Designed miniproteins, single chains, continued (3). Designs and how they scored, part 83

Each design is a single chain, and the fold is of that chain. pLDDT is the mean over its residues in the fold that is shown.

## One batch from the design tools (miniprotein)

Design m10867
Fold by ESMFold2-Fast:
Structure m10867 (fold): chain A 92 residues (1-92)
Amino acid sequence: SKEDVEKALKEVKELQKRMDEAIKNGDWEGLLETAEKILEVVKKYVPSLYPIAQKYLDEFKAALEAGNKELAASYARYLVKSVITRLELILK
């Protein structure tokens, strides 16, 4: 429903702020936790977006495992931006 999409957008925008602070502080554990919370929000409110969000989370985790922190931060930002853009498009 549109109400679920609006709730998802509000929660993901709040998580985006936490993600930006985690990247700024080099808090990779907090960044991972925040990215996983974005997927939980998507799964709960807009499950049709879950497969694409999971793909970006997997790319983020792979970059972290490889020790490529710059690439990991880029994938995390792409995950949140992609989710927000798609939620906004659903709302108009």
Scores: mean pLDDT 87

Design m10868
Fold by ESMFold2-Fast:
Structure m10868 (fold): chain A 129 residues (1-129)
Amino acid sequence: DQQRLQILQEAADAIEEGDYKKAIELLQPLVDSNPHLQELVDKGLEIVNKPKFTLPPDVLVENALKIELLPEPYGSLVLKSLKPLAGKLSPAEQARVLYAVSEIMESEGSELDRTAAAIYTVASYLSKL
C-alpha cells in the first residue's frame, strides 16, 4: 500500500515536470498486475480516444468537485496530474480528459486504483500530443 502510494506520487510529479512517458512507465507494473485497474484504464482511454465528444460545462464543474472530495493524498495527486491541461489543451480537449477522469472516479474500486487509472489516462493522452 505505502509502496504503491509512492509510485502514484512519483507519477504525478513526472506529469508536472512534463515527463509523461516516465509517469506511464512507473504505473505500468501496477496496471499489468491488476485486472480491475486495467478495466479502469481501458474505460478512461476509450473516452479520450473517442473521435467526437461533446460535454455540457456544468457537468465538468460537478466532476471537478468530486475529485477534490477524494481522500488525501489521492485528491491532491489527481489534481496535480491535471495541472498541465490548462496550458497544453484546448477547452474541448480539457473537457474530454476531465470527463474520462470523472467516469473513473464514479467507477467501483479502491481510491488507490481509481487514482492510478486517472493519472495513467491523463499521462497517456498528454504523451500523444
Scores: mean pLDDT 79

Design m10869
Fold by ESMFold2-Fast:
Structure m10869 (fold): chain A 91 residues (1-91)
Amino acid sequence: ERLEKAREEGYEAAKTHDRSTLAAITVGLALRALFSEDPEQALEDVAFLKGLAEGTEDPEDREEIRRILENIAKQSKDPEVRKFAEEAAKE
């Protein structure tokens, strides 16, 4: 439910904000997902990034977000965050 809401918010953000703002949001969320000591926050950040990718119409920008999700899957300290990011990157 919380993750579903975060994904929906990411999708809406992709349609609402300009490219520059979305890039800043993406970087901030990626850093928080990678380095947060709160796994629930990291999972929400991954869900938001998944929503951003789904709402993004530009294929280059979608691929950049997918690459970020793959990096979170490889580098996160939390195994649940890694698994969720891997699943998110495949869609």
Scores: mean pLDDT 83

Design m10870
Fold by ESMFold2-Fast:
Structure m10870 (fold): chain A 94 residues (1-94)
Amino acid sequence: SATNEQILSLLEEAAELLLSQVPEEEREKERETLDKGIAEVRKALETESRAAALTIVGAFFQELLELARRVGASEEVLERLREIRDEVFALLKS
């Protein structure tokens, strides 16, 4: 659906924004982890399990924000990641 593609696009934006903050030597490994997380969200959206999708997206953003804090992402980046999270949750609740 158009909504599912919008959600996935926002997750990809969040992942790329975070990866830009990750040290180059760790970036490939963190990209692999984030890609797996996005694949799990895609799978949940395809099964039409809204409750499962909400839980998986919540876990994805929790791990993403924890990684952002660990790598010392700027406040501007952290705020943008939270904005993307809130937009994704709004789309999931519509």
Scores: mean pLDDT 86

Design m10871
Fold by ESMFold2-Fast:
Structure m10871 (fold): chain A 81 residues (1-81)
Amino acid sequence: SMEDTLRQKAQELIKKRNELFEKLAKELSDEVLTEVMRLYAQDKLDEAIELLKKHGVSDETIELFKEFYKLDDEIRKLLEQ
């Protein structure tokens, strides 16, 4: 069914999101990771990016965080149906 197809796609995106989170957790300190995830939970993407820049996080790691955010937004949109 179309619903089963959407669920399978959501599961695939969740797997990719979890892999990105593992990469972020390896690159960020526990304190920075906790604070950036708090801002993410509040949908404060710009503030989260500024926090990462303030802590000297690499551009590559910031791009991983942006990709994580986009994947999570796509998952939420699929699961709202």
Scores: mean pLDDT 82

Design m10872
Fold by ESMFold2-Fast:
Structure m10872 (fold): chain A 67 residues (1-67)
Amino acid sequence: MLSAEEAARALARLFTEEGLSPAEAARAMKRRYGIDLSPAQVAAALEALVRGDRARAVEILREAGVE
């Protein structure tokens, strides 16, 4: 299972390198890593990552059940 830090990095890559929408990124996280995130949780984490606030993105992922 990915840590919240690893999940934040994976999510950033899916968004910045693969150009996925929040809904597509949520599905990719579930399929590739077994992490079940809503599109709203993914969108909130991506907003934090775009701002450079990685700590907030990690917090959101932990609140969503990612360690």
Scores: mean pLDDT 80

Design m10873
Fold by ESMFold2-Fast:
Structure m10873 (fold): chain A 73 residues (1-73)
Amino acid sequence: SEKEIEELKLKLLLLEISISSIELVIERLEEVKAKNPEKRETLDAMIAHQRRRLALLRRERDEILARIKELES
C-alpha cells in the first residue's frame, strides 16, 4: 500500500541520517588515530564499536529497501 511505502521511506530517511552520522564519527576517529599513535588502542576500540553499530544499521536499511521494492512490485 502507498501509506506503508511512505512510512518505510520515512524510516529509511531517518536511518540514512543515522548511518551518515556514524560514518562521519568513524572518519573523525580514524583521523585522530592517525595523528595520535599513543591513543591507538582506545581509538581502535571506539572505531570497532562504531563499525558494529554501522553494520547493524546498514543491515536494517537493506531490509527496508527490500521491503519497499517488494511493495512497489
Scores: mean pLDDT 90

Design m10874
Fold by ESMFold2-Fast:
Formats: structure tokens, C-alpha cells, sequence
Structure m10874 (fold): chain A 92 residues (1-92)
């Protein structure tokens, strides 16, 4: 699993197509949530929300989503925005 994550991370770094790069990063984050330690899981959940936001902003990706995938990405974005609002309130 670590070798698979490293391979996906290298592919994401080299990928110039935003749509393909975002899908690779989403897969990396999902694997990190499944198999990572607690610190890795926390970082991966934040990264997953940010990737979901970028995926929804990309019209090629958005057009390829099923209704279920669209709903999941929207849920992940809502979680990211809630977390950002909490951090901003704590910093004020």
C-alpha cells in the first residue's frame, strides 16, 4: 500500500492535465484515510475536501460525475468550508 501511494504521488506530480491530477490526488487521499495513522488521516481528510472543491470547479470532471459522486464531492466541500470557518473564527 505504501508503494502504491508513492507511485500515485509521483504520477500526480508529473501529470500536467488538471482533471487527471485531481483524480489521482483524490485516490491518494482516500487510500491515506483508509490505511494511514491518525495524523495522516487528518491531513488526508483536509486534502480530500480541497481536491473535491477543485474537482467541482473543473467542468470536464463535473460533466463526468454520477449524481452520487457529485453529492459526495459537495459533502466533502461542505466539510472543508466548515473546518475553514472554525479555524478562521479561532484565529480572530
Amino acid sequence: MEEELEKLAEEAEKEKDEAKRLRLIKEIAELAIEYGDEATKRAARYALGEVARQMLANPEIRASLTPEELAELERLVAELERRRAELEAAAA
Scores: mean pLDDT 74

Design m10875
Fold by ESMFold2-Fast:
Structure m10875 (fold): chain A 76 residues (1-76)
Amino acid sequence: MVYHLTIELPEDAVEPLREKIASLGGEILSEDILSRRDGRVTLSLVIELPDEKIPELREFIASLGGRILSLREIKR
C-alpha cells in the first residue's frame, strides 16, 4: 500500500527511519524536507509499505522522539 506521511523528528533519526522502512519491506518513493529547525526536521514521505507494518513503523517513529503529523493512504 502507498502512504503519504508528514513526520517531524530529530535530524539524526532520519537515517534510522530510512533503514527501518527498508527492514519492514517498504520502499521510499519520494522524500522532501519541508523544514529544518532546532536540530529537528519535518519530512514529507511517500512510501510503499505493507498495511500490517504500519503499527510497527508508528511505534518506531515514536521511539526516535518523532511525531507523525499526518498519515494518509494513497489509493490507486
Scores: mean pLDDT 84

Design m10876
Fold by ESMFold2-Fast:
Structure m10876 (fold): chain A 75 residues (1-75)
Amino acid sequence: SAEIKELLRKAAQLYSAAAINEAGAEVSEELARRAFKEDEEKGEKFRRDAEENRRAAEENLEKAKELEKKAEELK
């Protein structure tokens, strides 16, 4: 059905967003490790950016799974 296709399309977009956020978190974690050696404030900013990206990834994954579950329930 069109509704199932739309739910799966939205889920795919959320999975993609989660992957981008996870990659962003990994980059920010690496930048934080490097920055903490010379600039504690800069290190803390990168650490916060990493945590924010991790949370965004988790939220997007949860929403994607909810949409997939809804699509399965409509079958």
Scores: mean pLDDT 89

Design m10877
Fold by ESMFold2-Fast:
Parts: C-alpha cells; structure tokens; sequence
Structure m10877 (fold): chain A 60 residues (1-60)
C-alpha cells in the first residue's frame, strides 16, 4: 500500500542518516541488514512483503 511504502521510505531515510553518522554502531546492530531488507521490499513492489516488514519494525 502507499502508506506502507511511505513508512518504509521514511524509515530508510532515518537508517541512512544513522549509518552515515554511526557506521560501526549500525553494522553491529544490524542496521545495514535492515536497510538491505527495506530496499529489497521497496524494489519488489510486493505489498504483502511491505506490510510484513512494517509490522516487524513497529514491534521493535
């Protein structure tokens, strides 16, 4: 959905900023892996994958 896509894009921007400022912390805490997962989900266009990833992130 457009809402799930917008939420993931916003989260990706926040992750990119954090990775740029604290790269070692991001690496240690799986920030790079999460960034890759968000990018893959956005590229896939799979609404079910987008919804599931939003749900996972909201549970953190």
Amino acid sequence: SAENRARLERRLAQLEAGIAQYPEVARAQGGLELKARIEAALASGDDAALAELVREIDEL
Scores: mean pLDDT 79

Design m10878
Fold by ESMFold2-Fast:
Structure m10878 (fold): chain A 125 residues (1-125)
Amino acid sequence: SRRETLERLREEVLAAAEKAYKEKLSLSEFLKNPAVQRLGGLLLLARAAKDWLSVGEAEATFAKAFAMLKDEESAIRHLEDAVNAYLKANDKDQAIKAVEEVREIAKKYNLEKVVKFTEELLKKL
């Protein structure tokens, strides 16, 4: 099912980001990863279908991955898109959870801009 494919790709993308960070792989090599490309394609299909829960989950996964790779600007953009999608899905709890999870990753990797953004976003939720 599309749901099972989404969940598997989310796990594979996060594993790919962790591996890329540990092995000091470039951001461009991460973006060429088949799981990353497939999750991106699934995100576009979910957005076209207005499947906001799946959009939120894919965007939250990219926000976490880019935070692990220290791409603060991409992490922030994908987190904003994730929160907006979860709110459109009427799932405020998932929006809060995604922000908290990205904040913990940002703290672990010393990403001050992402930490500040997550704190400001939690005050609005």
Scores: mean pLDDT 91

Design m10879
Fold by ESMFold2-Fast:
Structure m10879 (fold): chain A 74 residues (1-74)
Amino acid sequence: SEEVEKAKKLLTDFLRFLHPEFSDEEIEKVVNEILSKYNPKVIPFLLALINTGYLSKLKTPEEIIEVFKKLLES
């Protein structure tokens, strides 16, 4: 759907900006995992609330995924 495509692009651009060292495959894994748990419509709002400074310090795709999982508890 159009909403899924927009959410994928937003997440991909966001993650590439924070972690230019991640491969396309690593970014795709993070994007797909987030979109498996979140409605695409909430992605712009979610990105506005997330601590980007903290996310930029993480080293692995798995650590990024864990942050997004914890946000579901809020």
Scores: mean pLDDT 83

Design m10880
Fold by ESMFold2-Fast:
Structure m10880 (fold): chain A 76 residues (1-76)
Amino acid sequence: GELVGDETLSGEELRQLGRAGFKPGDIVYLGTPEEGELYAITGVGADSVELVREGKGKLTIPFEEFLERVRYLIRS
């Protein structure tokens, strides 16, 4: 279930929803213990997410790793 079903989903909500919580065009904040940064989702595969950073190339991350790192998602 969605706890705050407007335009922002928390990392906990995204882990509950799994792949169903994401779509191309979403902006995510991926936090590490030392840093966090925004990525745009460009594609959602069966078990992976395609992301871009501002000024960086496209990268593909396994969905499991992505879920571990995501702090929140902004949907426009």
Scores: mean pLDDT 72

Design m10881
Fold by ESMFold2-Fast:
Structure m10881 (fold): chain A 74 residues (1-74)
Amino acid sequence: SMEDEKLKEMAEKAAEKLGLTLEGIIVTADHVGVTVTDKDGITATAVVRKEEASEESLEEALRAAVETARASAA
């Protein structure tokens, strides 16, 4: 669907802005899940509700997810 394609494009742009390697994107009925790896090899997944999804919200969620994963890896 056009909505799913738009959500994937937003996720790709968010990952690019943060300098993260995009590992995968999954779009469900209610959520967008984005899996990324940072420059140090830390892998994280951010999940955002479809109705709240934007480039900004995905960028914010990815930052938080990577920070949480990094803290857990220490």
Scores: mean pLDDT 83

Design m10882
Fold by ESMFold2-Fast:
Parts: structure tokens; sequence; C-alpha cells
Structure m10882 (fold): chain A 83 residues (1-83)
């Protein structure tokens, strides 16, 4: 339906935006794009998209906890959003 299509679009656009910002060296911008995508998906309320975002957020937290850079952790987030 419309909500599912919008959720898929938000995930893919968010993932692409993160990668574009990282390619420019804008790690802070990539982090902001991740937060913005998360907020928009929360407003939408689609369960499948929320689960996918939850996995991306978990991957981000785990990578930072084991000492990965924010750049590499955000690159992993983008990969999860684009699956």
Amino acid sequence: GKVEEEAERLLKEGGRRILELLAQGDVAGAEAAFAETKEELEKLGNLDAQIKMGVADLVYGVLLAVGESREEALRAVARELLK
C-alpha cells in the first residue's frame, strides 16, 4: 500500500543520502541524515520499516562499541537501509 511504498522509499533515499555524504567526507551530515530517516520512519509507523531501521541502529551501536569509526559504522547503516 501507500505507507509501505513510502517506507521503502524513505529507507532507500536515507541509505543513498548517507553514502553520498560519506563520499564527500561529511560524517556529521551522514549522521544527521540517519537521524532524519529514523524520525520520518517513526512518524510513518510502518512495522517492517521500523524493524529494518532497528537492525541498522543495532549495527551502528555495536560497531561503535567495538571501536569502529563513525564513517565505517554509518556505511554499514547505509548498507542495511539499502537491502
Scores: mean pLDDT 87

Design m10883
Fold by ESMFold2-Fast:
Structure m10883 (fold): chain A 69 residues (1-69)
Amino acid sequence: ALLEALQKAEALIETDKVAAVHGLIVIAGELNNEDLLAKAKQIQANLPTVSVDEIKALAKDLQEAVASS
């Protein structure tokens, strides 16, 4: 389920930014949300220098999108 995938990606944000962002890209793609997918890809392009807070903000946006689905 998308919620379980999101929870797994969120659990990785502080320990493995690359794996976390890859998970969030997959979730954005499955939601067919072009804005969030573009945002996730922009964050991926800035790895490994992107902050944990930026990744958490993306995860929160995705959590709201999943809750509305």
Scores: mean pLDDT 82

Design m10884
Fold by ESMFold2-Fast:
Structure m10884 (fold): chain A 68 residues (1-68)
Amino acid sequence: MAEQLGAESGRYAAEGDFEKMIELGRKAGEASGVDPEAMANIALGAYRQGLSPEEAAKAVAEAMRGAR
């Protein structure tokens, strides 16, 4: 599901795996109809906050619930 792909993108961003972040962010964008660049920016936002991978995943999922 799109939200799960976005959450995984956020988790990988927090882990420093930006290639996986971009891949999953693009898939989340395609699945949700949201711009893939916007999805990548949401994941990068979680990384910039210094969140743990679990908290980053939660933050991206919450952002996707509000982002259209």
Scores: mean pLDDT 73

Design m10885
Fold by ESMFold2-Fast:
Structure m10885 (fold): chain A 71 residues (1-71)
Amino acid sequence: SRAEHYRRLARRLIAAINNSDAEEIARLADEAVRLGATSAETAERAKAGDDAAQSQILANLLRAAGLVERP
């Protein structure tokens, strides 16, 4: 399902952030844009190492997966 895909992306993004894997963060940010889970602007900031942008993408993926209810 699409929700399962978002769950997998969220897990991968958590691991990439914890490992400071810039290349994997960039791949996952682009995937999030393609899925409509984030904006291109937020993805570019996340690729540049903006922790707030990375956290926003993660929150959006978790929300899309139905795992987190947040405004």
Scores: mean pLDDT 82

Design m10886
Fold by ESMFold2-Fast:
Structure m10886 (fold): chain A 96 residues (1-96)
Amino acid sequence: MSEILKLGEKALEHLEKAIEALRKGDSEKAIEHLEKARKYLESMPLIPKSLKDRALKHIDEAIRAARKGDYEKAIEHAERARHLTLLGLTAAIGIA
């Protein structure tokens, strides 16, 4: 399913860019990329609901932490969201 793969790749790309922005202390860019990652992840069909819900929750927690200037917690949540998104993408495309 090329659509699932494209949406998943875009979500992961934006999560990686968000983590990079957080490491540089750029909360505005980090939040922009986290919001884009969330939209791509929400749009992905066939992801197991538990993995999708957990990944979205970690994106939301990363945004909240970034808004508070807690970059270490924001990075931790963004990395957890990236991991769960990878697992969800793998499950959705039938590799796992």
Scores: mean pLDDT 86

Design m10887
Fold by ESMFold2-Fast:
Structure m10887 (fold): chain A 60 residues (1-60)
Amino acid sequence: LSEALRKALAELEAQLARGRALIEEGLATGDQALIEEGQRIIRLVELGRRRVLEPMLAKE
């Protein structure tokens, strides 16, 4: 794998951790907006990971 791909995956992992932390905080405080923000970040991370991996695997 290229350095750019490894770096992109590491960044996505960091964003995933942030999204999960927001959900945990929202659940602890009862803040629905924090839960929704965390879920949005996780969803975007999943889409980003697929976009990074699928073109590298399918577009050969």
Scores: mean pLDDT 76

Design m10888
Fold by ESMFold2-Fast:
Structure m10888 (fold): chain A 91 residues (1-91)
Amino acid sequence: SKEKEKKLKEEVKKIAKEELGLSDEEIKKLVEYFKKENNLSLEEILETLKEAIKSKPEIMETLGIKDENDVKELIKNILLRKGVPESLPKL
């Protein structure tokens, strides 16, 4: 339903802004990448974001990142490139 899709979009937007520091434009780009390149539903996109957030402490420990903003930026860049198979994010 349109109402369910709207609620899922709002949840994706909230999590992406609060936990990953994404802008409205970056969220739109991320959702478009996942829908068009990976054929993911909004529910699958939401689950992907939740898993990325859950992985944040492990990424910080593994890579020696001490600043939470640096790990958010790294995760953001990885997610925005999820539609490209096995390509490393351009640093």
Scores: mean pLDDT 72

Design m10889
Fold by ESMFold2-Fast:
Structure m10889 (fold): chain A 67 residues (1-67)
Amino acid sequence: SMEELEKKYEEALELLKQGKSKEALELFKEVISDEEFWNSLPESVQISIETQIKELEENPDAKPPPK
């Protein structure tokens, strides 16, 4: 469901904050793989998720940038 995918996205962000980059990447990939959910997201959120996936795939041990 859309609500379940939204929860997975929030969980991925929380895992990223905890330094669990590999686990966060897996959840982000699940979110992006659902075309209906993906196409329902604002372009800004889509860009954010794509950026996170790219950064995590290129450097899985990288700490997320400070806010």
Scores: mean pLDDT 75

Design m10890
Fold by ESMFold2-Fast:
Structure m10890 (fold): chain A 73 residues (1-73)
Amino acid sequence: STAADVAAARAKLPELEAQLPAVHAEIEATFEPEEAARLRAVVERLLAVAKDIIDGRADAEALAALREEIAAI
């Protein structure tokens, strides 16, 4: 169910947040500085939007902006 999926996602969110420095380091090692900075920003926005969805504070405009950024990659 959607409620069970949201609860499971909420439980995993702190673990995902703890892994962010390693993900950022891997992005910086793989991509050019400008692209690395853009990808890091997208990853942070995705996490923030996921947290807002889990908390019931989803912003449709933020989701639309993220979709546009992902499509540009």
Scores: mean pLDDT 72

Design m10891
Fold by ESMFold2-Fast:
Structure m10891 (fold): chain A 87 residues (1-87)
Amino acid sequence: MLNEEIIKKVKELLERLEELLKKAKEKNASQELIDELQKQIEKIKSLFDKLSSNRGDMSGEELLKEFEEVVKEAEEVIEKVTKELEK
């Protein structure tokens, strides 16, 4: 159950980042902002693949810590980009 909640949250963050990237491109946002979103999308995809491939082997404090740090970074980028696009 805990692992399914984590995977669901990662998928939701990925979808939100991709939606923001689409909006940023439509608004002709700065290349720096677009690059930042793309980097976060790649990090989240990498983490999702890693979690999915280790479904039976995933009980590690290190994996949970990595997940929490990546999620926090992605949420900060989402907030920053959302504020910039609201202007």
Scores: mean pLDDT 74

Design m10892
Fold by ESMFold2-Fast:
Structure m10892 (fold): chain A 65 residues (1-65)
Amino acid sequence: GDSIIDNGIKDLKSLKKKFDEGEITKDQFLDLAQSLMNSIGKELKKNLTNNQILDAVEKLSSAGS
């Protein structure tokens, strides 16, 4: 896989952990996750859709099973 995407998933998991621990709000988590995914999209010169951002967030939500 792309190391940029792998690092992005790792950063999203870190943000999810901070949200779960109450260090950031839901709105802050969503804003930071969206900003991170948009930054990755620009780095890869790809337009990330809202669906791709949502898919990444859903993967984070299932990462505890």
Scores: mean pLDDT 67

Design m10893
Fold by ESMFold2-Fast:
Structure m10893 (fold): chain A 87 residues (1-87)
Amino acid sequence: MEELRKQAENAYKSVIVLAAQASASSMTPEKQLQIGRLIDAGDYEGLKELLDEENQKVVEEAERAAENLDLDRVLELLREVQERVQK
């Protein structure tokens, strides 16, 4: 149980970071630097405020999945965001 919670939380944090990076790809250099600073600080709530509408929805779904300990769903959403960053 405790290990599953840690895995879900870590996967959720990764979704936030990748969603912020995906959102940043169309943003100004100043906003990209702001996202980098928030990642370095571990400010996941600050990163959520900088997300575009599409990536905000993915993070909200990942948050619900993590709260429900649905690791498979969080990992599925992580994969979706990873594909968006790579494309």
Scores: mean pLDDT 80

Design m10894
Fold by ESMFold2-Fast:
Structure m10894 (fold): chain A 61 residues (1-61)
Amino acid sequence: GPALEGGARAGRGYAAGDIGAAAEGAQSSVKNGGDPETVRRGGEAAAGPAAGRAAGQLASL
């Protein structure tokens, strides 16, 4: 059902987004002379809303 599918998909997206965004962004930012710590925070901030949206979808069912 939508609750089970939504939960599995959202959880997976959150974990992948957090790891992928942090690693990819950090590498790209450093290559351009950026600060990897700033990029890591950006990745964490982006992942947070995704987790919240997943929980909200499940709670709304």
Scores: mean pLDDT 50

Design m10895
Fold by ESMFold2-Fast:
Structure m10895 (fold): chain A 96 residues (1-96)
Amino acid sequence: SALSPEQLEEFIARLKEFIARKKKEGSYSDIELLIEILLLSVETVVELTEEEREALRTAVREGKDELITRLLVALAQDNVEELRRVLEEIREEVKK
């Protein structure tokens, strides 16, 4: 189902609040479930290498909110080019 721009912004804001809250609570099992959902969602659009999968897991765990937000926007817009660009930035960020 297609989200409106307003619905997408609201969803991303709530997702950021959810991640921040779960980190504060120490509920890392909920964060791991979110990571698996995100990986499955990305893999419906692009094929991921093992390095890219691990980089994405690390980015969520470390709260790379700007990169995760851009990834979610690219997914929601079916923007494969932006999705691949963000995945590369996530991979490079994790290598540092």
Scores: mean pLDDT 78

Design m10896
Fold by ESMFold2-Fast:
Structure m10896 (fold): chain A 81 residues (1-81)
Amino acid sequence: RRDALIEEAERFAEEYAKKLGVTLVSRLGETVTPDGVVVLKLRATGPLPPTHDTEYRDGIRTTSSTNGNPNDVTITTVLYS
């Protein structure tokens, strides 16, 4: 179900943010593609560490990025059905 997949993506994004030491602030957006791929984007605050890896887990991918301000972090979680 869409809601269950979004909840799973949120849980994974929260765990990832905790590992990075950043604080989730708001939801930037969520998209479900016709192919059943869920894309969740969250805004976080805190200095993004210089080394931060993309995490993969059983069809889930999450990554972090900034727009030039290290305290303005975007976390993107993609869940492949």
Scores: mean pLDDT 75

Design m10897
Fold by ESMFold2-Fast:
Structure m10897 (fold): chain A 81 residues (1-81)
Amino acid sequence: NPNASEEVKEAAKRARELIDKALSRSSTDPAKQAEANRLLDEAIDLRLLGGGYAAEGDDEKALEYYKEAARKAEEALKVME
């Protein structure tokens, strides 16, 4: 998003990179895979919300949602370890 601040752009990039990394992973434990999938669905939804706020110029909310999306993607990665 060319209208977002650099901080928001970096947070969006971080969220995308972590989601992409988590999507490239899998667990042999079905329960861990199910929990990772739940966290990834949350991360994807939060990233989409962050993008919506960034498009509206709400950099503060965009940053909060992108950071939470990154956190959920990191949790998904940890669950799959």
Scores: mean pLDDT 85

Design m10898
Fold by ESMFold2-Fast:
Structure m10898 (fold): chain A 106 residues (1-106)
Amino acid sequence: MAVDPRRLRAAEFYNKGLEILERPDFSAEDLVKELKLPEEIANKVVEMYKKDLRAAQQALLGAALIIAGEPPDVVRAMTPEQRELAIDIAAHLLGVPREEVEARVA
């Protein structure tokens, strides 16, 4: 099966993230347990969702695109808040410094 492992990981993350955000009672704990996010990043996702569901979905998409190694054009076009959260999520899940991810999307 000729699937790039990075793209598969990104797709699995994004699909699970959207599934969690569609739950009527989802919490930061669901993001911590199922997406392996630290509590502070999970809380940022919840706060963005409370203001704008689409903004939270865009931040998850941005993180997935970074994890997949896709060109930064879509992430660069996001709002500052969406881009910053996408960078936080991707840096944590890739196990790299935030500054390294920022350099890749700059």
Scores: mean pLDDT 84

Design m10899
Fold by ESMFold2-Fast:
Structure m10899 (fold): chain A 74 residues (1-74)
Amino acid sequence: SQQALLDEFERLKAEADRRIDAALAAGDLEEVRRIAEEFKKRVLELAKQLDPESRERLLAELESWEAGVRARLG
């Protein structure tokens, strides 16, 4: 269902955020980049399975999330 895909996105985002927090605390900027790239790839695969409206919303949230990660890197 669409809701199950959106719930999966929220789970993946929460996991990515926790992993990024840990990598930043360790000063591991390469790991932050790897986590962000992995998350983006997984989100793009979820987006392919969504209707156009849900896809647009998910991609906008991905863009916002990536901007937030970039801001945290300096």
Scores: mean pLDDT 88

Design m10900
Fold by ESMFold2-Fast:
Parts: sequence; structure tokens; C-alpha cells
Structure m10900 (fold): chain A 65 residues (1-65)
Amino acid sequence: SMEEIKKRGEELKKAMDAKGLTPEEVVERLNLPSLTVEDLKDYIEGKKKLSPAVERALREVLGLE
């Protein structure tokens, strides 16, 4: 649901802020061709869905899994 996507995006943003990481730095660290800075910003704002594989990679890098 969009509500769940928004919650997951907010959780990710909080984890990024806690680690002092920008969307640009997270995208560079993951180095996934399928993930752009714009995609990550839209996801954080609850405006876009990401693939399950990309979402898992993001959560792992940020210590959420």
C-alpha cells in the first residue's frame, strides 16, 4: 500500500540521517545501475515503489536488516 511505502521511506530517511548519509552517498555506496538519486528521493517521500531487491539492499546498507 502507499501508506506502507511512505512508512518504509520515512524509516529509511531516519536511518540515513542517523548515519549522516545523503541520498547521493547511499546511491554511490550501493553502485546499483537500477537505482538513481531521484528514485531514492521519491521513495523517501513515499512517491515511488522500488523493486524488492533494491529495497533490501538499501535496508541492509543502512543496518535495518
Scores: mean pLDDT 81

Design m10901
Fold by ESMFold2-Fast:
Structure m10901 (fold): chain A 77 residues (1-77)
Amino acid sequence: SEEELRRRAEEALELLRRGFAETGGEFTGTVDEFMRTQGLTPEELIRVTRGALAGLLDADPSPELRRLLEEAERLAS
């Protein structure tokens, strides 16, 4: 459902916030904000979040970032 996809996108975005915090960074934003400003659908936001987490893991290969990426992969399934 649309609501289910939006919930998964919100969970994916929360994983991205945790990923940035793991690298000492900060990430702000909401699903509604990214949909409005970048024209992303919830499905596209989940995919973008997965890619961003993979990029963070490539730059800083930590066990926590790997765990966050695995959770994002489950949300995409």
Scores: mean pLDDT 80

